Designed miniproteins, single chains. Designs and how they scored, part 7

Each design is a single chain, and the fold is of that chain. pLDDT is the mean over its residues in the fold that is shown.

## One batch from the design tools (miniprotein)

Design m209
Fold by ESMFold2-Fast:
Order: sequence, then C-alpha cells, then structure tokens
Structure m209 (fold): chain A 100 residues (1-100)
Amino acid sequence: MKVEELVKEMKDLIAKLNASQVQAAKDALREVFDEEAPKLTEEQRRKLAEILDELLKAGQDQEAKNLKAGVPDASQEEIEQTRKTTKELMRKIIEAIKEE
C-alpha cells in the first residue's frame, strides 16, 4: 500500500546515510512530526507516531553500523540535502495517512 511503500523508501534512504546524515534525518523527522502532528486527528497522529518510531529505530540501527565502520562525516551539502529529502518524504507519508 502507498504508506508502506513510502516508509520503505525512507528506510532505504536511512540505510545509505553516514553518521552526520543520520542525525540530520532524525532531526528532520522530529521537526516535521512536531509541526504536523497537532493538525492531525488522534488516530492519524498515533499512526504517524508509530511510523516515526520505526524510522527513528532505522536511524539508530544505521548509527550503530556507522560507528562500527568508522565512516567519515558528511559534507554540509550532503547534510542539507538529507534534511530536505527527509522532510519531503515525511510530508508525503503524512499526506498518504490523511488519504486513509
């Protein structure tokens, strides 16, 4: 289904990120949640919170992998692109939830 497809796309994105990018993605996810959650119904907000928890868990798993691998820090351009892409995809997930 559309929501599951978007969540998988976000998890695939997170699985490719280095340490600084993962933190940027986690921050972007929380920022969009904080902005949009008060505008949602209680049921939509609960579903979004469950998705946020899944995505933050994917971020934590990627952070653990990056720590073990000793991956160098991302450029500022890579960090900004990660924030932008994460926010855009998170907003698409929210719109898909609203359509249900």
Scores: mean pLDDT 82

Design m210
Fold by ESMFold2-Fast:
Structure m210 (fold): chain A 91 residues (1-91)
Amino acid sequence: SEELKEKMAQLLRETAEKVRKVSKDPEFAEDIARVLEAARDTVLKEEDINLAFSIATIALSTARVAAENRGEKEAAKVLQEGIDKLVELHK
């Protein structure tokens, strides 16, 4: 549904903003925010809701791994919370 895509897009936007707020490295924060913003644009254009969920999940999971590898513990936590909320939307 369009409403569900809008909720996923909003979640990606809110997660990007939270990553900007909690990250120690502003360059890293902007790189992650750009990934999530690109995923948001793709989600809004997808006709297949299951594909939209997959795109959002991949973007958040990839960002979380990047945060973990860089020791950005608060950003990784925010990204995991985003994944958990995305899973709840899919139920």
Scores: mean pLDDT 89

Design m211
Fold by ESMFold2-Fast:
Structure m211 (fold): chain A 75 residues (1-75)
Amino acid sequence: SEREEALRRAEAALEEVRELAEKLPESKELKALLEAVEGHLARARSGTVEEAVAAAGIAEALAEQARELAKEILE
């Protein structure tokens, strides 16, 4: 279902940001991004299908930001 796909996408984004924050524990920016993704996943789980899809999109955008930030720190 569209809801299940959106939740899977948001959970994948959370897992990615969590792994990056774990590898770079001194990064306050990655911790903030992790908290933001956790908040959007919580909203996706408790909301409508439309809210879940929107939250998944935001979570994926935050994960992309976390990837770019981690790349800059690790280079």
Scores: mean pLDDT 85

Design m212
Fold by ESMFold2-Fast:
Structure m212 (fold): chain A 82 residues (1-82)
Amino acid sequence: MEEVKKAFELLKQGNALADLARQTGDIALAEQAVALYSKALDLLRAAASRTPLPDKDAILAAAEANLAAAQALVDELRAKAA
């Protein structure tokens, strides 16, 4: 339970940083969002391995999609900076 709560807190923080990175073009903020999403996904996977959740696959898929989107944002900002 606490691991899931912490994971959603990190996802919220990652979303805020990703939004700010999109608004400012700051690649460092996008990289921080990737780090937060990665930690959140690790916590969700750990929680799912200890206690099966009914929506495990949907929750993990959503977290993986957020991570992939943040990674794509980093790549986009790097391409624009070159």
Scores: mean pLDDT 81

Design m213
Fold by ESMFold2-Fast:
Parts: sequence; structure tokens; C-alpha cells
Structure m213 (fold): chain A 93 residues (1-93)
Amino acid sequence: SAAREALEALVEAIRAGAPLEEIRELARRAAEALSAAHGVPEEEARLWIASGIIAMLEAQGLSREEALEYARRVLGEEIVKRLEELERKAAEE
């Protein structure tokens, strides 16, 4: 699927340490493809990508603060703030 291909390209580029502008473009394409594939707003798809990037970077040994900073540079401040709000609410239960 186009969404899977876009996500794989994004993950490979991040792992290879590609330039930030290339990562941003790949993330945009992945969000568009996920949005189309699942019938969700692009903003929701961007939240999924941000969550995935953060989890991947933490698994690679980055701190949560470093992973959040990276996701902020790729997807933007608003998406990361929304993700943190959702995670905080889930943790409080």
C-alpha cells in the first residue's frame, strides 16, 4: 500500500540520518497516505506519525526530551503538544 511504502521510506530515512528537510517531506507524504488509507483527518495521521517517531527514537536510546524535540522539528509544535496532552490525559485515567 502507498501508506506502508511512505512509512517505510520515512523510517529508513530517519535511521540513515537524512537531512531534516527530507524527513519533513517524507513525513508529509506519509501523513497524506495514512489519511487517505484510513479516512481520517491528516492531523490525526500526523499524531500517529509523531507517536511512532518518538517511540522509535526512544527505542534507539534517545531520551524522551530528545525524541519530542525531533518530532517537533518534523511534524511541528502543535501536533507534539496535542500528543503530549493526549498522553497526559491517558496517564491520569
Scores: mean pLDDT 85

Design m214
Fold by ESMFold2-Fast:
Order: structure tokens, then sequence, then C-alpha cells
Structure m214 (fold): chain A 84 residues (1-84)
């Protein structure tokens, strides 16, 4: 649990930076997806796993229409977190 929360905190920082990157590029839709993933992992780092899983599902659903590869990655992260 401690290791999973640590990893979640790192992923939250990673996706927050990715969201800023997409915003600077003018890709507001991908920025929104990355922001949802960042919020999901922030919730997981705080122990709110149910909220995290819901946010990751929403992010993957939005991403599936924009970037299927990114959506598949989010789904993989959600499965990993659910298994934790």
Amino acid sequence: LEKIRELAAELAEHFALLAEYFRQKGDEEMAEVAELVARAFRAAAEGNFEEALELLKEAAEKASELDPGFAKMIEGLRDLLEKA
C-alpha cells in the first residue's frame, strides 16, 4: 500500500506536467485528459482509490476518441491500481 501510494504520487506529478505541456501546445482536449489522470493519481496517493478508479475510467473514455494509444495506457494504469 505504501509503495502504491508513492508510485501514485509520482504519476500525479508526471501527468500534471503532461497536462501543462498539452495546454502550451493548444491541445486543450488532451490537457483535460492528462489533468483527469493527474487528479486520479493524487486521489490514490491520498488513499481515495474508489475516486481514483472512477477518474481514470472517465479519462480513458475521453482519451479513446482522441488518442487510442493513450487511452490504452490509462486503462492499463487503472487495472494496475485496481489490482493493488
Scores: mean pLDDT 84

Design m215
Fold by ESMFold2-Fast:
Structure m215 (fold): chain A 87 residues (1-87)
Amino acid sequence: MSEEERKLKEIEEAIREELRKLGLEKAVFTTEPTELSDIDVAMLRITYGVLKVAFRNAAKRSKEDPSLAEEAKEEGIKLLRLVAKKL
């Protein structure tokens, strides 16, 4: 409802789409068995948890600098792609 909530939702949706494109959505958002090891699933979930905190902070600060929300989204996508390549 707030501007911060709207920005956060936009970032989270973009990240979820990237995870879906990488075939990792189920490993992050469900407890269903995947081809990934338990360690790889844990690493992905920890990474996503850290990113969620960063996105919340970026959305909050976007009132002062609107570019921060876009930058957080872009850097989050880059990090997820990097982590995916290491699995």
Scores: mean pLDDT 77

Design m216
Fold by ESMFold2-Fast:
Structure m216 (fold): chain A 73 residues (1-73)
Amino acid sequence: EEAKKKKEEEELIKRFIDLRVELHIKVNKLNEKEQKALKEEAKKALEELFKEKLTDEEIKLIQEEIESLEKQL
């Protein structure tokens, strides 16, 4: 089912970007205005990434990065 696989990939990419945003906010101690700007940029980046077809290897790398980011938070 193509729709289900694509949705799972989109959720994975979204989680990856969300964790990167959270880490960046935490490390750089961003204020509310900077946080809003970063979240808007992240939203645009997600839309661009959703247009790209990821390989299984790229998906695995994103999963590994998510685990690394979760440990840093």
Scores: mean pLDDT 76

Design m217
Fold by ESMFold2-Fast:
Structure m217 (fold): chain A 74 residues (1-74)
Amino acid sequence: SRKEEVIERGLRAYGQLRNPPTDPEAQIALGEELLRLAREIRELELDVDEGLLEGMERRGRELIAAGEAQLAAA
């Protein structure tokens, strides 16, 4: 189901935060996936801790900013 797919994607994306990517395209892709997942979790009204969702959104924005900064410096 869509709910199961979102949970599986969330576990994979969150797992990547233990060793986040350093290349700019991968940082942006992971950040965008985290923001998309947080939005989809809220839309599906999944029982997920609000602090965890806020953390995903913050980390997602930070990863996008880091990747964009690297690309701008190149």
Scores: mean pLDDT 85

Design m218
Fold by ESMFold2-Fast:
Parts: C-alpha cells; sequence; structure tokens
Structure m218 (fold): chain A 77 residues (1-77)
C-alpha cells in the first residue's frame, strides 16, 4: 500500500493521466473524488485504503501549479 501511495503522488506530480487512473482504481479512489481534491475540495473516506489515497492525492495536488491542476482535471473528467 505505501508504495502505491508514493506512486500515486509521483504520477500526479508528473501529470501521468493513465498512471493516475490506474493507481486510483487500485486504491479505490473514485475519479470524481480525485477531481474534487484537485479543485481544492476536502474529501474523506472511512475506508483506510481510500482515505490514504485521498490524502496522498491532496499532498501531490498542493505541489502542482494552477495550470497543471486544471490540465489534470480536464483529462480525468
Amino acid sequence: MEELLRELERAIRELDVERVRELARQLGVPMSDLVAILQGKRVTSTDPRREAGLRAAERAALSLSEEERARLIEQLS
């Protein structure tokens, strides 16, 4: 699980859309939740694996520029 979280953060920072989709599916993170996080919204889950994925996505999103976030949102939507 920890490796998948680090890979998700990297994929988001690298704007690797296909890898982001793959890792989010493995972590049980819905695309709508991931898009919400990229838009700066708070999303939480009672499932520990999904919650860990959401927190990883949030950390990576904070390191992106506004333009990079907008591009990733468009590709994931």
Scores: mean pLDDT 84

Design m219
Fold by ESMFold2-Fast:
Order: structure tokens, then C-alpha cells, then sequence
Structure m219 (fold): chain A 75 residues (1-75)
């Protein structure tokens, strides 16, 4: 399960790998959603899943810096 790392390359994990993958796919927007651990890019849903111990604000700032619109979903 958790096939969100499926696709090209070694799977985007870590802040810079996720940022570079979003830029490579030329996405104009991504959704930030709560995740279990670390940082994972879901290519099918265009979601970045961020675990509670990961610095979400740094990830969001980096995505905005490359010109991507960030949509944060909270419950």
C-alpha cells in the first residue's frame, strides 16, 4: 500500500526532492494534506502529504517560491 511514491525516479522524499518533482511535472497548484510521516508526493491527486514532525511551513514556502499555488486542507 501507500503507492504515492510510484512513478519516475527513486520516488520523491525530502523537501527538495518533492519541490523538484512538482516543478518537473509543471503543476500550477498542489494540495497540502496531513500525512503520517515525512513528506510524500502523490502524483495521481497532486497532493503533498506532510507528517506532523515535518516542517510544513518550510515546504509551503519552497513551493510558493517556485511559483506554485498551495492549497492547504485542514479538518
Amino acid sequence: EQIVTGGVGPGPSGIMDVINAVKEFNWKSVKIVPGDFGIVLDKATKEVRIGATTPAQQVIAALKAIGVEVVENKR
Scores: mean pLDDT 66

Design m220
Fold by ESMFold2-Fast:
Structure m220 (fold): chain A 80 residues (1-80)
Amino acid sequence: SEREELMRELVAHARRVGERLYELLKQGRISEEEMEEALRRIEGVLNRVGALYREGRLTREDVEEAKREIEEILEEVEEK
């Protein structure tokens, strides 16, 4: 279904951001605490979108907004 594809797209995006956070941690550019906080924030976004998916209300706009929120989390961490 379209909603399943949208959810898969968002999960794939979150995975790529998680991989980038792990690279930053390995390079000593962020702390374990900063990584854990960023991952918790990303999980919050995914949980919100997951609720919309379960309710049959998930749209492309919701996914694009969630992707922007996840990218902003990464940018905040990289700028420290």
Scores: mean pLDDT 87

Design m221
Fold by ESMFold2-Fast:
Structure m221 (fold): chain A 62 residues (1-62)
Amino acid sequence: PTVKSKTFNSKEEAIEYLKTLKYPMLVTTNKHPVGVRIEDEKEAEEFVSTLSFPVTIYYAEI
């Protein structure tokens, strides 16, 4: 899978966008390059809740 990136200015923007993607997905950020596997919408919301904005999220659907 091709790794893609998108910059977000708010938690709401990031959550809404990630919910449009297919799960599972692998994500990381420009602030902490630790890869996290996200299996569903709840995990996406939990991941985004740990972030400070603005942030660039790198993601790949798997």
Scores: mean pLDDT 78

Design m222
Fold by ESMFold2-Fast:
Structure m222 (fold): chain A 72 residues (1-72)
Amino acid sequence: ATTAAIVRAAKAAMDASPNLVAIRFEVEGDRVRVTVYASTPEDAQKAAEAAREALLADPGIKEVEVTLGYPP
């Protein structure tokens, strides 16, 4: 169940930001931490928002924490 949600979230993030450099998911029970690295803050935000929405659509996931990385 959670694995399927993560796969959907990863695809949603990649579709939202084609220049996404990396995305990482860390699962702890009903909580998921998402780390997004992209070339710009806007691309990182788009990917993170898409991933967050996809994860929260799963009833087994109650909390999503997002960390953004991009060059200064």
Scores: mean pLDDT 80

Design m223
Fold by ESMFold2-Fast:
Formats: structure tokens, sequence, C-alpha cells
Structure m223 (fold): chain A 103 residues (1-103)
């Protein structure tokens, strides 16, 4: 769908910007998380293995961004919030990986 294509393009652009950024803000990380949830939801609705694979690849890159943030983050409350977001994205990746293996 055009909606999913736009969501994938916008999410990838945000990931590319955050991968280049030394200190992503909590606001930017939350925006990334919300965009990934929307892309995941749209991809599941489509059921297209190609689109599911594209979201899985974006989830992998986003998890790497969150892992780099977790290495530097000093505030315990923010660290917990980032770790929760990472955990959720890892679960979503697990679901997509399972679906792709059964397709």
Amino acid sequence: SMELKKALEETEKLIEELEKKENPTMEELKELFEKLLEAYKLALKSGDPKELQEVLELLDRAIEVLDEVLKKIKDPKEALEVDIMRGILALLKGVLSLLLKKA
C-alpha cells in the first residue's frame, strides 16, 4: 500500500539520521519507536513477505541505534525507557522472523 511505502521511507530516513547522530534525544527515539510500531502494524495487515522483511530490517537497525544509546545513557529512568522500547522492538522482530520462516 502507499501508506506502508510512505511509513517505510519515513522510518528509514529517521533511522539514517539517528545512526549519524552522536546523541539522539529521547523525543527522537520515541518518534522512531512510534513509526516502527505503525510500519509493523501496516506490514502485518498487508501480509506481503517482502514488506515484512523490509520492516524486520528496519527493526534490526533501530535495535542497533538503541543499543548504542544504552551504552552512553546516564539517567536511570531514561535508560529504563530505552530498554523497554528495545525489548518491544526485539519481540516484534521475533514475530516477523517466525512469520517469514513459515512463508
Scores: mean pLDDT 89

Design m224
Fold by ESMFold2-Fast:
Structure m224 (fold): chain A 76 residues (1-76)
Amino acid sequence: SVMEKIKELDKEALERSKEVTPENEEEAKVYTARLLLEVYGLLEGKDLSAELEAMDDEEIIEKARERIAEYRAREE
């Protein structure tokens, strides 16, 4: 299911976050943000892969933050 895929991606992101150093922290954040946006896109029935490739790193992080807030609001 989509939720199981999300849990798997969250677990992988968590494991990768343990390898983050101050020098590569920004790259790790962008990578995690891309994964979250792709997953949230799938929940909405959208393939965001091409759109994410067109976005810069800052835009990707901002979009991910917005999406996380939206899904948290839906759960509460």
Scores: mean pLDDT 67

Design m225
Fold by ESMFold2-Fast:
Structure m225 (fold): chain A 50 residues (1-50)
Amino acid sequence: MIVTYELDGEEKKIEVPDDKLDKITNARSPEDMVTRELGLPGGTRILSIE
């Protein structure tokens, strides 16, 4: 699972570890869970989860 996000006007990609896939996929807000579980800074915008 690859997450595309924006921070300070820059687009970045990160791969989600397999051990976190189930937790993120089953979350009520996958975007919020990705931000929390990957430790992304405040103000990060999730553009896509693939």
Scores: mean pLDDT 79

Design m226
Fold by ESMFold2-Fast:
Structure m226 (fold): chain A 87 residues (1-87)
Amino acid sequence: KMNKAQEIMRRVREAALEAGVSERVAQLIATRVGLIVMEAPESATAEQLTDRVGALLDELVAKGLISPEQARLLHRVAAEALREAFG
């Protein structure tokens, strides 16, 4: 679980920085995605975790911390990483 969470956090943080998200916000996103993964029950599916990440990204768009385009990109990156780890 911890190794999977760390790899997903790394991929999401890297994608956020490449998409022009600030270092502070990219780290916030990575940390919160890691918590979603680590706090999830063993029965959680990649789809359920992806939905929780989507809700996080929608919150950050509403706060003006990231653009809707950045959120869509990060949602796709997280979905792919979660499928590799849990699918």
Scores: mean pLDDT 85

Design m227
Fold by ESMFold2-Fast:
Structure m227 (fold): chain A 73 residues (1-73)
Amino acid sequence: SLEKGVDELVEIAEKFENEGKYKLAAKIYRRAADIYRQLADGYEKSGQTDHAENLRKRAEELEKKAEEFEKKY
């Protein structure tokens, strides 16, 4: 599923982060955040508001992490 695919992207970003490749990790975290927001919009349109909110929170966390890596490295 698309949700499984984005979770795998997050795992890849975490591996780059652990390798000290912060700029690459940030780029992938931003892509994952964009996908979570697209999924959230879909769930909201189908009336699944709780799922949409959870996905938007996950997107926000990944965006903040990417922003910190971009500012620090």
Scores: mean pLDDT 86

Design m228
Fold by ESMFold2-Fast:
Structure m228 (fold): chain A 89 residues (1-89)
Amino acid sequence: MKEELIEEAYKKGVEEGRRLGREALADPSLLEPVRRELEERYAAFEKLYAELQKLAEQEGVQLPFEWYLIKAYLEGLREGFEEALREAA
C-alpha cells in the first residue's frame, strides 16, 4: 500500500542517516561537512516541495506520489543522523 512505501522510504532514510552519523563519530572532521550537506539538501528540497505544493493546490491536483517518497527519505536521513549523534552523547 502507499502508506507502507512511504514508511519504508523513511526507514531507509533513518538507516542511512544513522550510518552517516556513526561515520562522523569515528571521524569528527566529517561531522560539520556531513551535517551541512544534509541540511542544505533538505532545505533545497523543502523549498521546491513548498512551491510545487502551492502550484498543485492552485490547479486542484495532487503532487505525484514519488514526491512523498523523496520527502520521507530525506526526513529519515536527517533524523537518523541526529539520532546516532544523540545516542553517542
Scores: mean pLDDT 82

Design m229
Fold by ESMFold2-Fast:
Order: C-alpha cells, then sequence, then structure tokens
Structure m229 (fold): chain A 84 residues (1-84)
C-alpha cells in the first residue's frame, strides 16, 4: 500500500542516517586514508543492503533509497580520495 511504502521509505532513511553518522564518526577518528575508505565502503554496503530489502517489497521507495545511497557513497569516496 502507499502508506506502507511511505513508512518503509521513512524507516529506511532513518536507518541510513544512523549508519551514515556512525561511519562518519569512525572515519573522523581514523588515522589513515585507507582506514577511512574502508569505513565509508562498509557503511555504503550496509545502506545498500537496507535499500535493496525495501525495493523488494516497495519498489519506488527502494529506488529512491538506492539512488540516495549511490550519490552519498560517490561523494564520500571522492572526498576520501581527495585526502591523499
Amino acid sequence: SMAEGLKALEEGLGEGSKIADEALRKAEESKSVEERRRIIEEGVEEMLKIAKEVEKKHPEAGKILLERVRQAGERALAWVAAQE
């Protein structure tokens, strides 16, 4: 249903934000670019897993989550690459 899709989108965004916050916290505490890259990659993988699960039951909500994860991941990895 539309209401279930919206709830799934909101829950996915909330979970994704928590994963992103934790990954950024760990990356800020890291002492190397290699460690930062690994932390960001792990965070992106967790977010992609959530988005793919949402997409299976709520295709439009999942598509929105997947695109947001892709864009955020590309920006974060580009930022890490620019540090060395």
Scores: mean pLDDT 82

Design m230
Fold by ESMFold2-Fast:
Structure m230 (fold): chain A 65 residues (1-65)
Amino acid sequence: KLVIEGLSEEEKKEVEELLKEIEKIRSQGNTPENLAKINELEKRILQIMMDAEKRTGKDVVVKKV
C-alpha cells in the first residue's frame, strides 16, 4: 500500500481516484490501449504531485508499506 504525505485531503482524494482507475484498467487486461490509458493516468498523478509541491513549498513523500 502507498502512503502519500504532503498533499491536501482534496489532492489525496484525487490521486486515490486516479489510482483506483489504474487498478480498474489493469483488471481489464494488459492491452496496448489499456497500457496507454494507465500511462496517461500516471502522468496526471505526477502532475498533481508536482503542482502541490510548487503551491505549498512542501515535498510530497510517497512511502510503500
Scores: mean pLDDT 77

Design m231
Fold by ESMFold2-Fast:
Structure m231 (fold): chain A 76 residues (1-76)
Amino acid sequence: MDYSFFVSKPGVDASEIIDKVKKIAKELGLDNIRYRKINRELVRVYLPNVSKEKVEEFKKALEEEGFRVSDPTEVK
């Protein structure tokens, strides 16, 4: 299933958010993740063909690093 969520962090530019999120994704064995800058401080993360459990693990890992993560939504 495909999922999407939004990531932000106070004082961190969207490019730096993407770089840090990519590093965490790699550590969790997640590839093919897509990123879209919504504005200077907000990034949309798209996760194709992942389990709900893996999405929740990724969200938790990001929150442990101080990121604000929206609730993951299923994309059809």
Scores: mean pLDDT 84

Design m232
Fold by ESMFold2-Fast:
Structure m232 (fold): chain A 65 residues (1-65)
Amino acid sequence: EVAAELAEYEARREELLANSDPSTRLHIRALEAGMTEEQLKEIVEKLKGKPSSALEEAIKEWLEK
């Protein structure tokens, strides 16, 4: 059910925030802002091996456009 899926998503989000670095927190923010998991994964793969600041900038740019 939609309500159960939302509650499970929120629980996972809190768990990730508690145990994650700034890059993971930024990923969660991007998903909340409407970026699909596929779009986020594409950006991550495209910037693979780059510093976290480059990944943060790319996600921020996508959100702002």
Scores: mean pLDDT 66

Design m233
Fold by ESMFold2-Fast:
Structure m233 (fold): chain A 74 residues (1-74)
Amino acid sequence: SPLEEAIKKVEELLKKMEEGEITAAEFIIQVALIGQEKNSPEILAMASAAYEAMLAGASKEEIAAIVRKKLEEI
């Protein structure tokens, strides 16, 4: 399904962010683009939550934990 494909892409991006290959900002932009492309409000909500955490000064590990929690709820 489009949602299952989106989830796999988000998980790959999480790994890239945690490994330092992309920034938290780049991660958030890419997740938002995936959510828009797949017309997924659940994925867009993840991007929003990650963005709010980043603005609050959360680490990449904290942002990853928030996104993983959202992935469990889908």
Scores: mean pLDDT 87

Design m234
Fold by ESMFold2-Fast:
Structure m234 (fold): chain A 57 residues (1-57)
Amino acid sequence: SGAVLRRVAEADLPPAAVATLRAHLDASEEEQIALVREAAPGLSDAGIRAAIAALRA
C-alpha cells in the first residue's frame, strides 16, 4: 500500500486523479485511463497506465 502510493506520487499524479482512480477501481482499465485523463489531461497514456498498475499492485 505505502509503496504503491509512493510510486503513484512519483509518477506526478495529482491527488484528484489518485482519488478518481480509487473511486473507480472496479472500472475497466480503459475507463480508468479516460477518467484520469479528464482529471489530469497533461499526463501521457503510458504514465496513467503505470499509475494504475502501481495502484492495483
Scores: mean pLDDT 67

Design m235
Fold by ESMFold2-Fast:
Structure m235 (fold): chain A 103 residues (1-103)
Amino acid sequence: DEVIKEIEAAIETLKELLKDESLSDLVKTALQSALEEAERALEYVKQGNYEKALLELEIGLGMVRIALGVEKLTGGSERDLEALERAIEELERSIEAVKKKLA
């Protein structure tokens, strides 16, 4: 299923980001929150609750955007910035897939 596949991709990207020891504790806290929201969204999708899945993904996206902002402000590496931007793109794709189910 497209929705499950997109959310699982976002979860894997967030898990990989959290292995990066160069990220600050504040950035990691925001990413951990985003991961928990994405995992809750996946559970809601499995239950057919696309409205709650959308809400969780939007919150998770907000947390990754905060993490990117902090990393930019603190002079994060190009690799870390690109990885955060990929996580944002994957969460945006997940949101689009969920919205398509609600239409």
Scores: mean pLDDT 88

Design m236
Fold by ESMFold2-Fast:
Structure m236 (fold): chain A 76 residues (1-76)
Amino acid sequence: SDDDMRIFTQQMTQMYQLHSQAMDAISRGDQQQFQQSMQQMNQVVQQGINDLRDNPDMVQDMQNRYNNMMDDIKKS
């Protein structure tokens, strides 16, 4: 639905912004900011999964994108 697409887009935008913040924190050695950004990303993905639970394809896409971002962070 249009509402699901809006929710998906908003949640993904927030996750990408938080990913950028986490990567910046790593580059600066800011462990506190890194932990905060990681915690916020986890909260955003969990909320998105719950909000989109009736759309399993979008949930799967969101989980895959989240896992890719987490893998990127782990390789940094």
Scores: mean pLDDT 87

Design m237
Fold by ESMFold2-Fast:
Structure m237 (fold): chain A 94 residues (1-94)
Amino acid sequence: SPLQEALRRAAELARETAEAMKKGDYDSAIEGVKRFIEAVDEAAKLASPEEARRLVNRAIAYTIDIVGALYSKNYDEAAKIAEEFAEELERLAR
């Protein structure tokens, strides 16, 4: 379905962002976070209102933790959180 494809795309972007984080480039990491949040917003528009609300709430929680880790220059932790979010998005796409 279009929703499953959008969720898979968001997961791919989150994984690519995690790889950028592992390289220690703050600006590239923040750009990556913006890109996968945008992809999650696109997926939310294709979901039911209840599913969209849950997806957005999860995205907010992950983003807070990722940004906190990036601000502390803990790039390995930020990458791990982004990878965990990608795995959750992949499960939702099934």
Scores: mean pLDDT 87

Design m238
Fold by ESMFold2-Fast:
Structure m238 (fold): chain A 94 residues (1-94)
Amino acid sequence: SMIDRIHKGALTAIDDLLAGKMTFEELAALIRGLTAEARRLFDEAVRAVWERGSAELLALLEEAKTQDEAAKRATAERMRELVEETSREMRALA
């Protein structure tokens, strides 16, 4: 499902960012792409949850650009938690 794709895809992309396999720009583009698909596929309530969650993810990603490695890892952990929370809320409404 699209919710499973958001959940697994976002977590994998965060891990790839930490491993140096993905840039901040590529992760931001992936998140924005998921938002465009969510707008097409989800009803108003489910879409609103993802739009809020994706905005928070993009804000955390922007903060991470100026952080040292330890702070970046802490931000990535928070991003993973936000993906889990957002996916759980979306599944509860779908």
Scores: mean pLDDT 83

Design m239
Fold by ESMFold2-Fast:
Structure m239 (fold): chain A 86 residues (1-86)
Amino acid sequence: SLLDVLLQMLEILGAPEEALEIIRKTGNSGAAFVALAFSLLSATPEQIAQVRALAQQNNISALFDQALAQAKKFAEAERWVEEKAA
C-alpha cells in the first residue's frame, strides 16, 4: 500500500519512533507525508537517494518531489521562526 511505502521511506530517513507508531496506529497517509517531508530536513544525501529510488520503484516519484518541496518550505519556516525568536 502507499502507507507501507511511506513507512519504509520514513524508516530509511530515521524518523522518530513515536511518529512511526502514530502513523501505523492511525493509518493516516497524510500524516505519513508530513512526517516524510519533515524527516527529509535532516536526511543525508545517501538517505535521500535511497528514498528517491524507492519512490521510482513504486511509481510515486511525483509524491516524493512534493515531499522535497514541502521540506524546503519547512526549512524556510524554521529559519523564519529562529530569526523571529532571536
Scores: mean pLDDT 80

Design m240
Fold by ESMFold2-Fast:
Structure m240 (fold): chain A 92 residues (1-92)
Amino acid sequence: ADEILRSALEELEKNKEKIVEEYSKLSKEEKKKFVEQLEGQVELVLQFPESPEKRRLLELLLELVKELLKVEKDPEVKEKLEKLKERLEEAL
């Protein structure tokens, strides 16, 4: 497993609740940018070789997306999050 994947996993596992709270305070435009960055991170993780760390990170990213969907009310941002959720579920 790459050290980068382990670092990302530790950060996400410890900070998921804080990430959701910070996200809820963002403007619609900032939320769209956040989701675009998250999509890019997911795509990057998918390019790594198969490992337990990769699978765990994808599982945590899916959990994060599900939590964001619970607090998101904007239909455009929800559509982006739903597509990201589908991509993650297909990869798992």
Scores: mean pLDDT 82

Design m241
Fold by ESMFold2-Fast:
Structure m241 (fold): chain A 81 residues (1-81)
Amino acid sequence: SMEDQARLEELIAETLRLLEEHDPAMAAALRRGLAAAKSLEERVEIAQQYAVVASYRFRETDPAVAARLEALARELAEVAR
């Protein structure tokens, strides 16, 4: 639906914003991946993978950021169903 598409775009943008604040190098890589993607489905898959990897990286150094990234990854997967 259009509502699901808008929510997915919002979740992708939030994932990028959170990474820009806490890991600018990973954010730059995500931005390149999003620019190369040919569909919303590909952009969702890329954003979800970056959120999962970043959540794991931050788990011990910043558990609050890790939890937010994990929630974003979960929401991207749930809305994309």
Scores: mean pLDDT 88

Design m242
Fold by ESMFold2-Fast:
Structure m242 (fold): chain A 80 residues (1-80)
Amino acid sequence: SEIREYIDRAEELLAAGDLEAALEALDRAIALLEASGNLEAQELAGLALLEIAVGKVVGDEAEGLRKAIELLREAEALLE
């Protein structure tokens, strides 16, 4: 799954401390989920975007990205 590859890449980049590159990888996964036509997967992608935004506002971007990764993995699982 291309979505899974982007999520895995984001997790690796986050572990390396590259938050900007991790977010870019997650943005690609989110775009594919939004294009999937699966409403539940699209809802989880929306929640992932909210967690990313909350992380930025509260000054814990890494936590926001970690929560987004969990939501996006759940969304990808719905497509199989």
Scores: mean pLDDT 88

Design m243
Fold by ESMFold2-Fast:
Structure m243 (fold): chain A 71 residues (1-71)
Amino acid sequence: SPQKKLESGLEIIDGTKETMTTMLDYVARRAIAKGEDPEAIAKQRAEMLANLEKASEEAREELLRKAKELE
């Protein structure tokens, strides 16, 4: 059904966001462990998370738009 396709698409977006967030945390911890500036790494991570949030929101809006067209 169109509803199930929308639900599956939203789950994929959420799962991708979670995976990317985990990867960003891992990369940040490694950089700090190698002696990079913790404040600079925190700022870079915050910017990447903001970009990820925006991309996830745009993907969600696109799925919702397509779902309405199939009704």
Scores: mean pLDDT 84

Design m244
Fold by ESMFold2-Fast:
Structure m244 (fold): chain A 56 residues (1-56)
Amino acid sequence: MEERLEAALERDQALWKEYDAAVAEGTPEGRQKAGEAIAERLRLEDELNKWLKEQS
């Protein structure tokens, strides 16, 4: 149970770091990568919310 939450937090932290690095590049490729990181973060948040609903 807690392993999943810890993995989600670590993944979110990695995605945020990836987003920050991509934005810092200032390139079209970096912009695309930043968008993908945001999309993955939103997906992770949605999965976590569904998991929390199952626990309630």
Scores: mean pLDDT 77

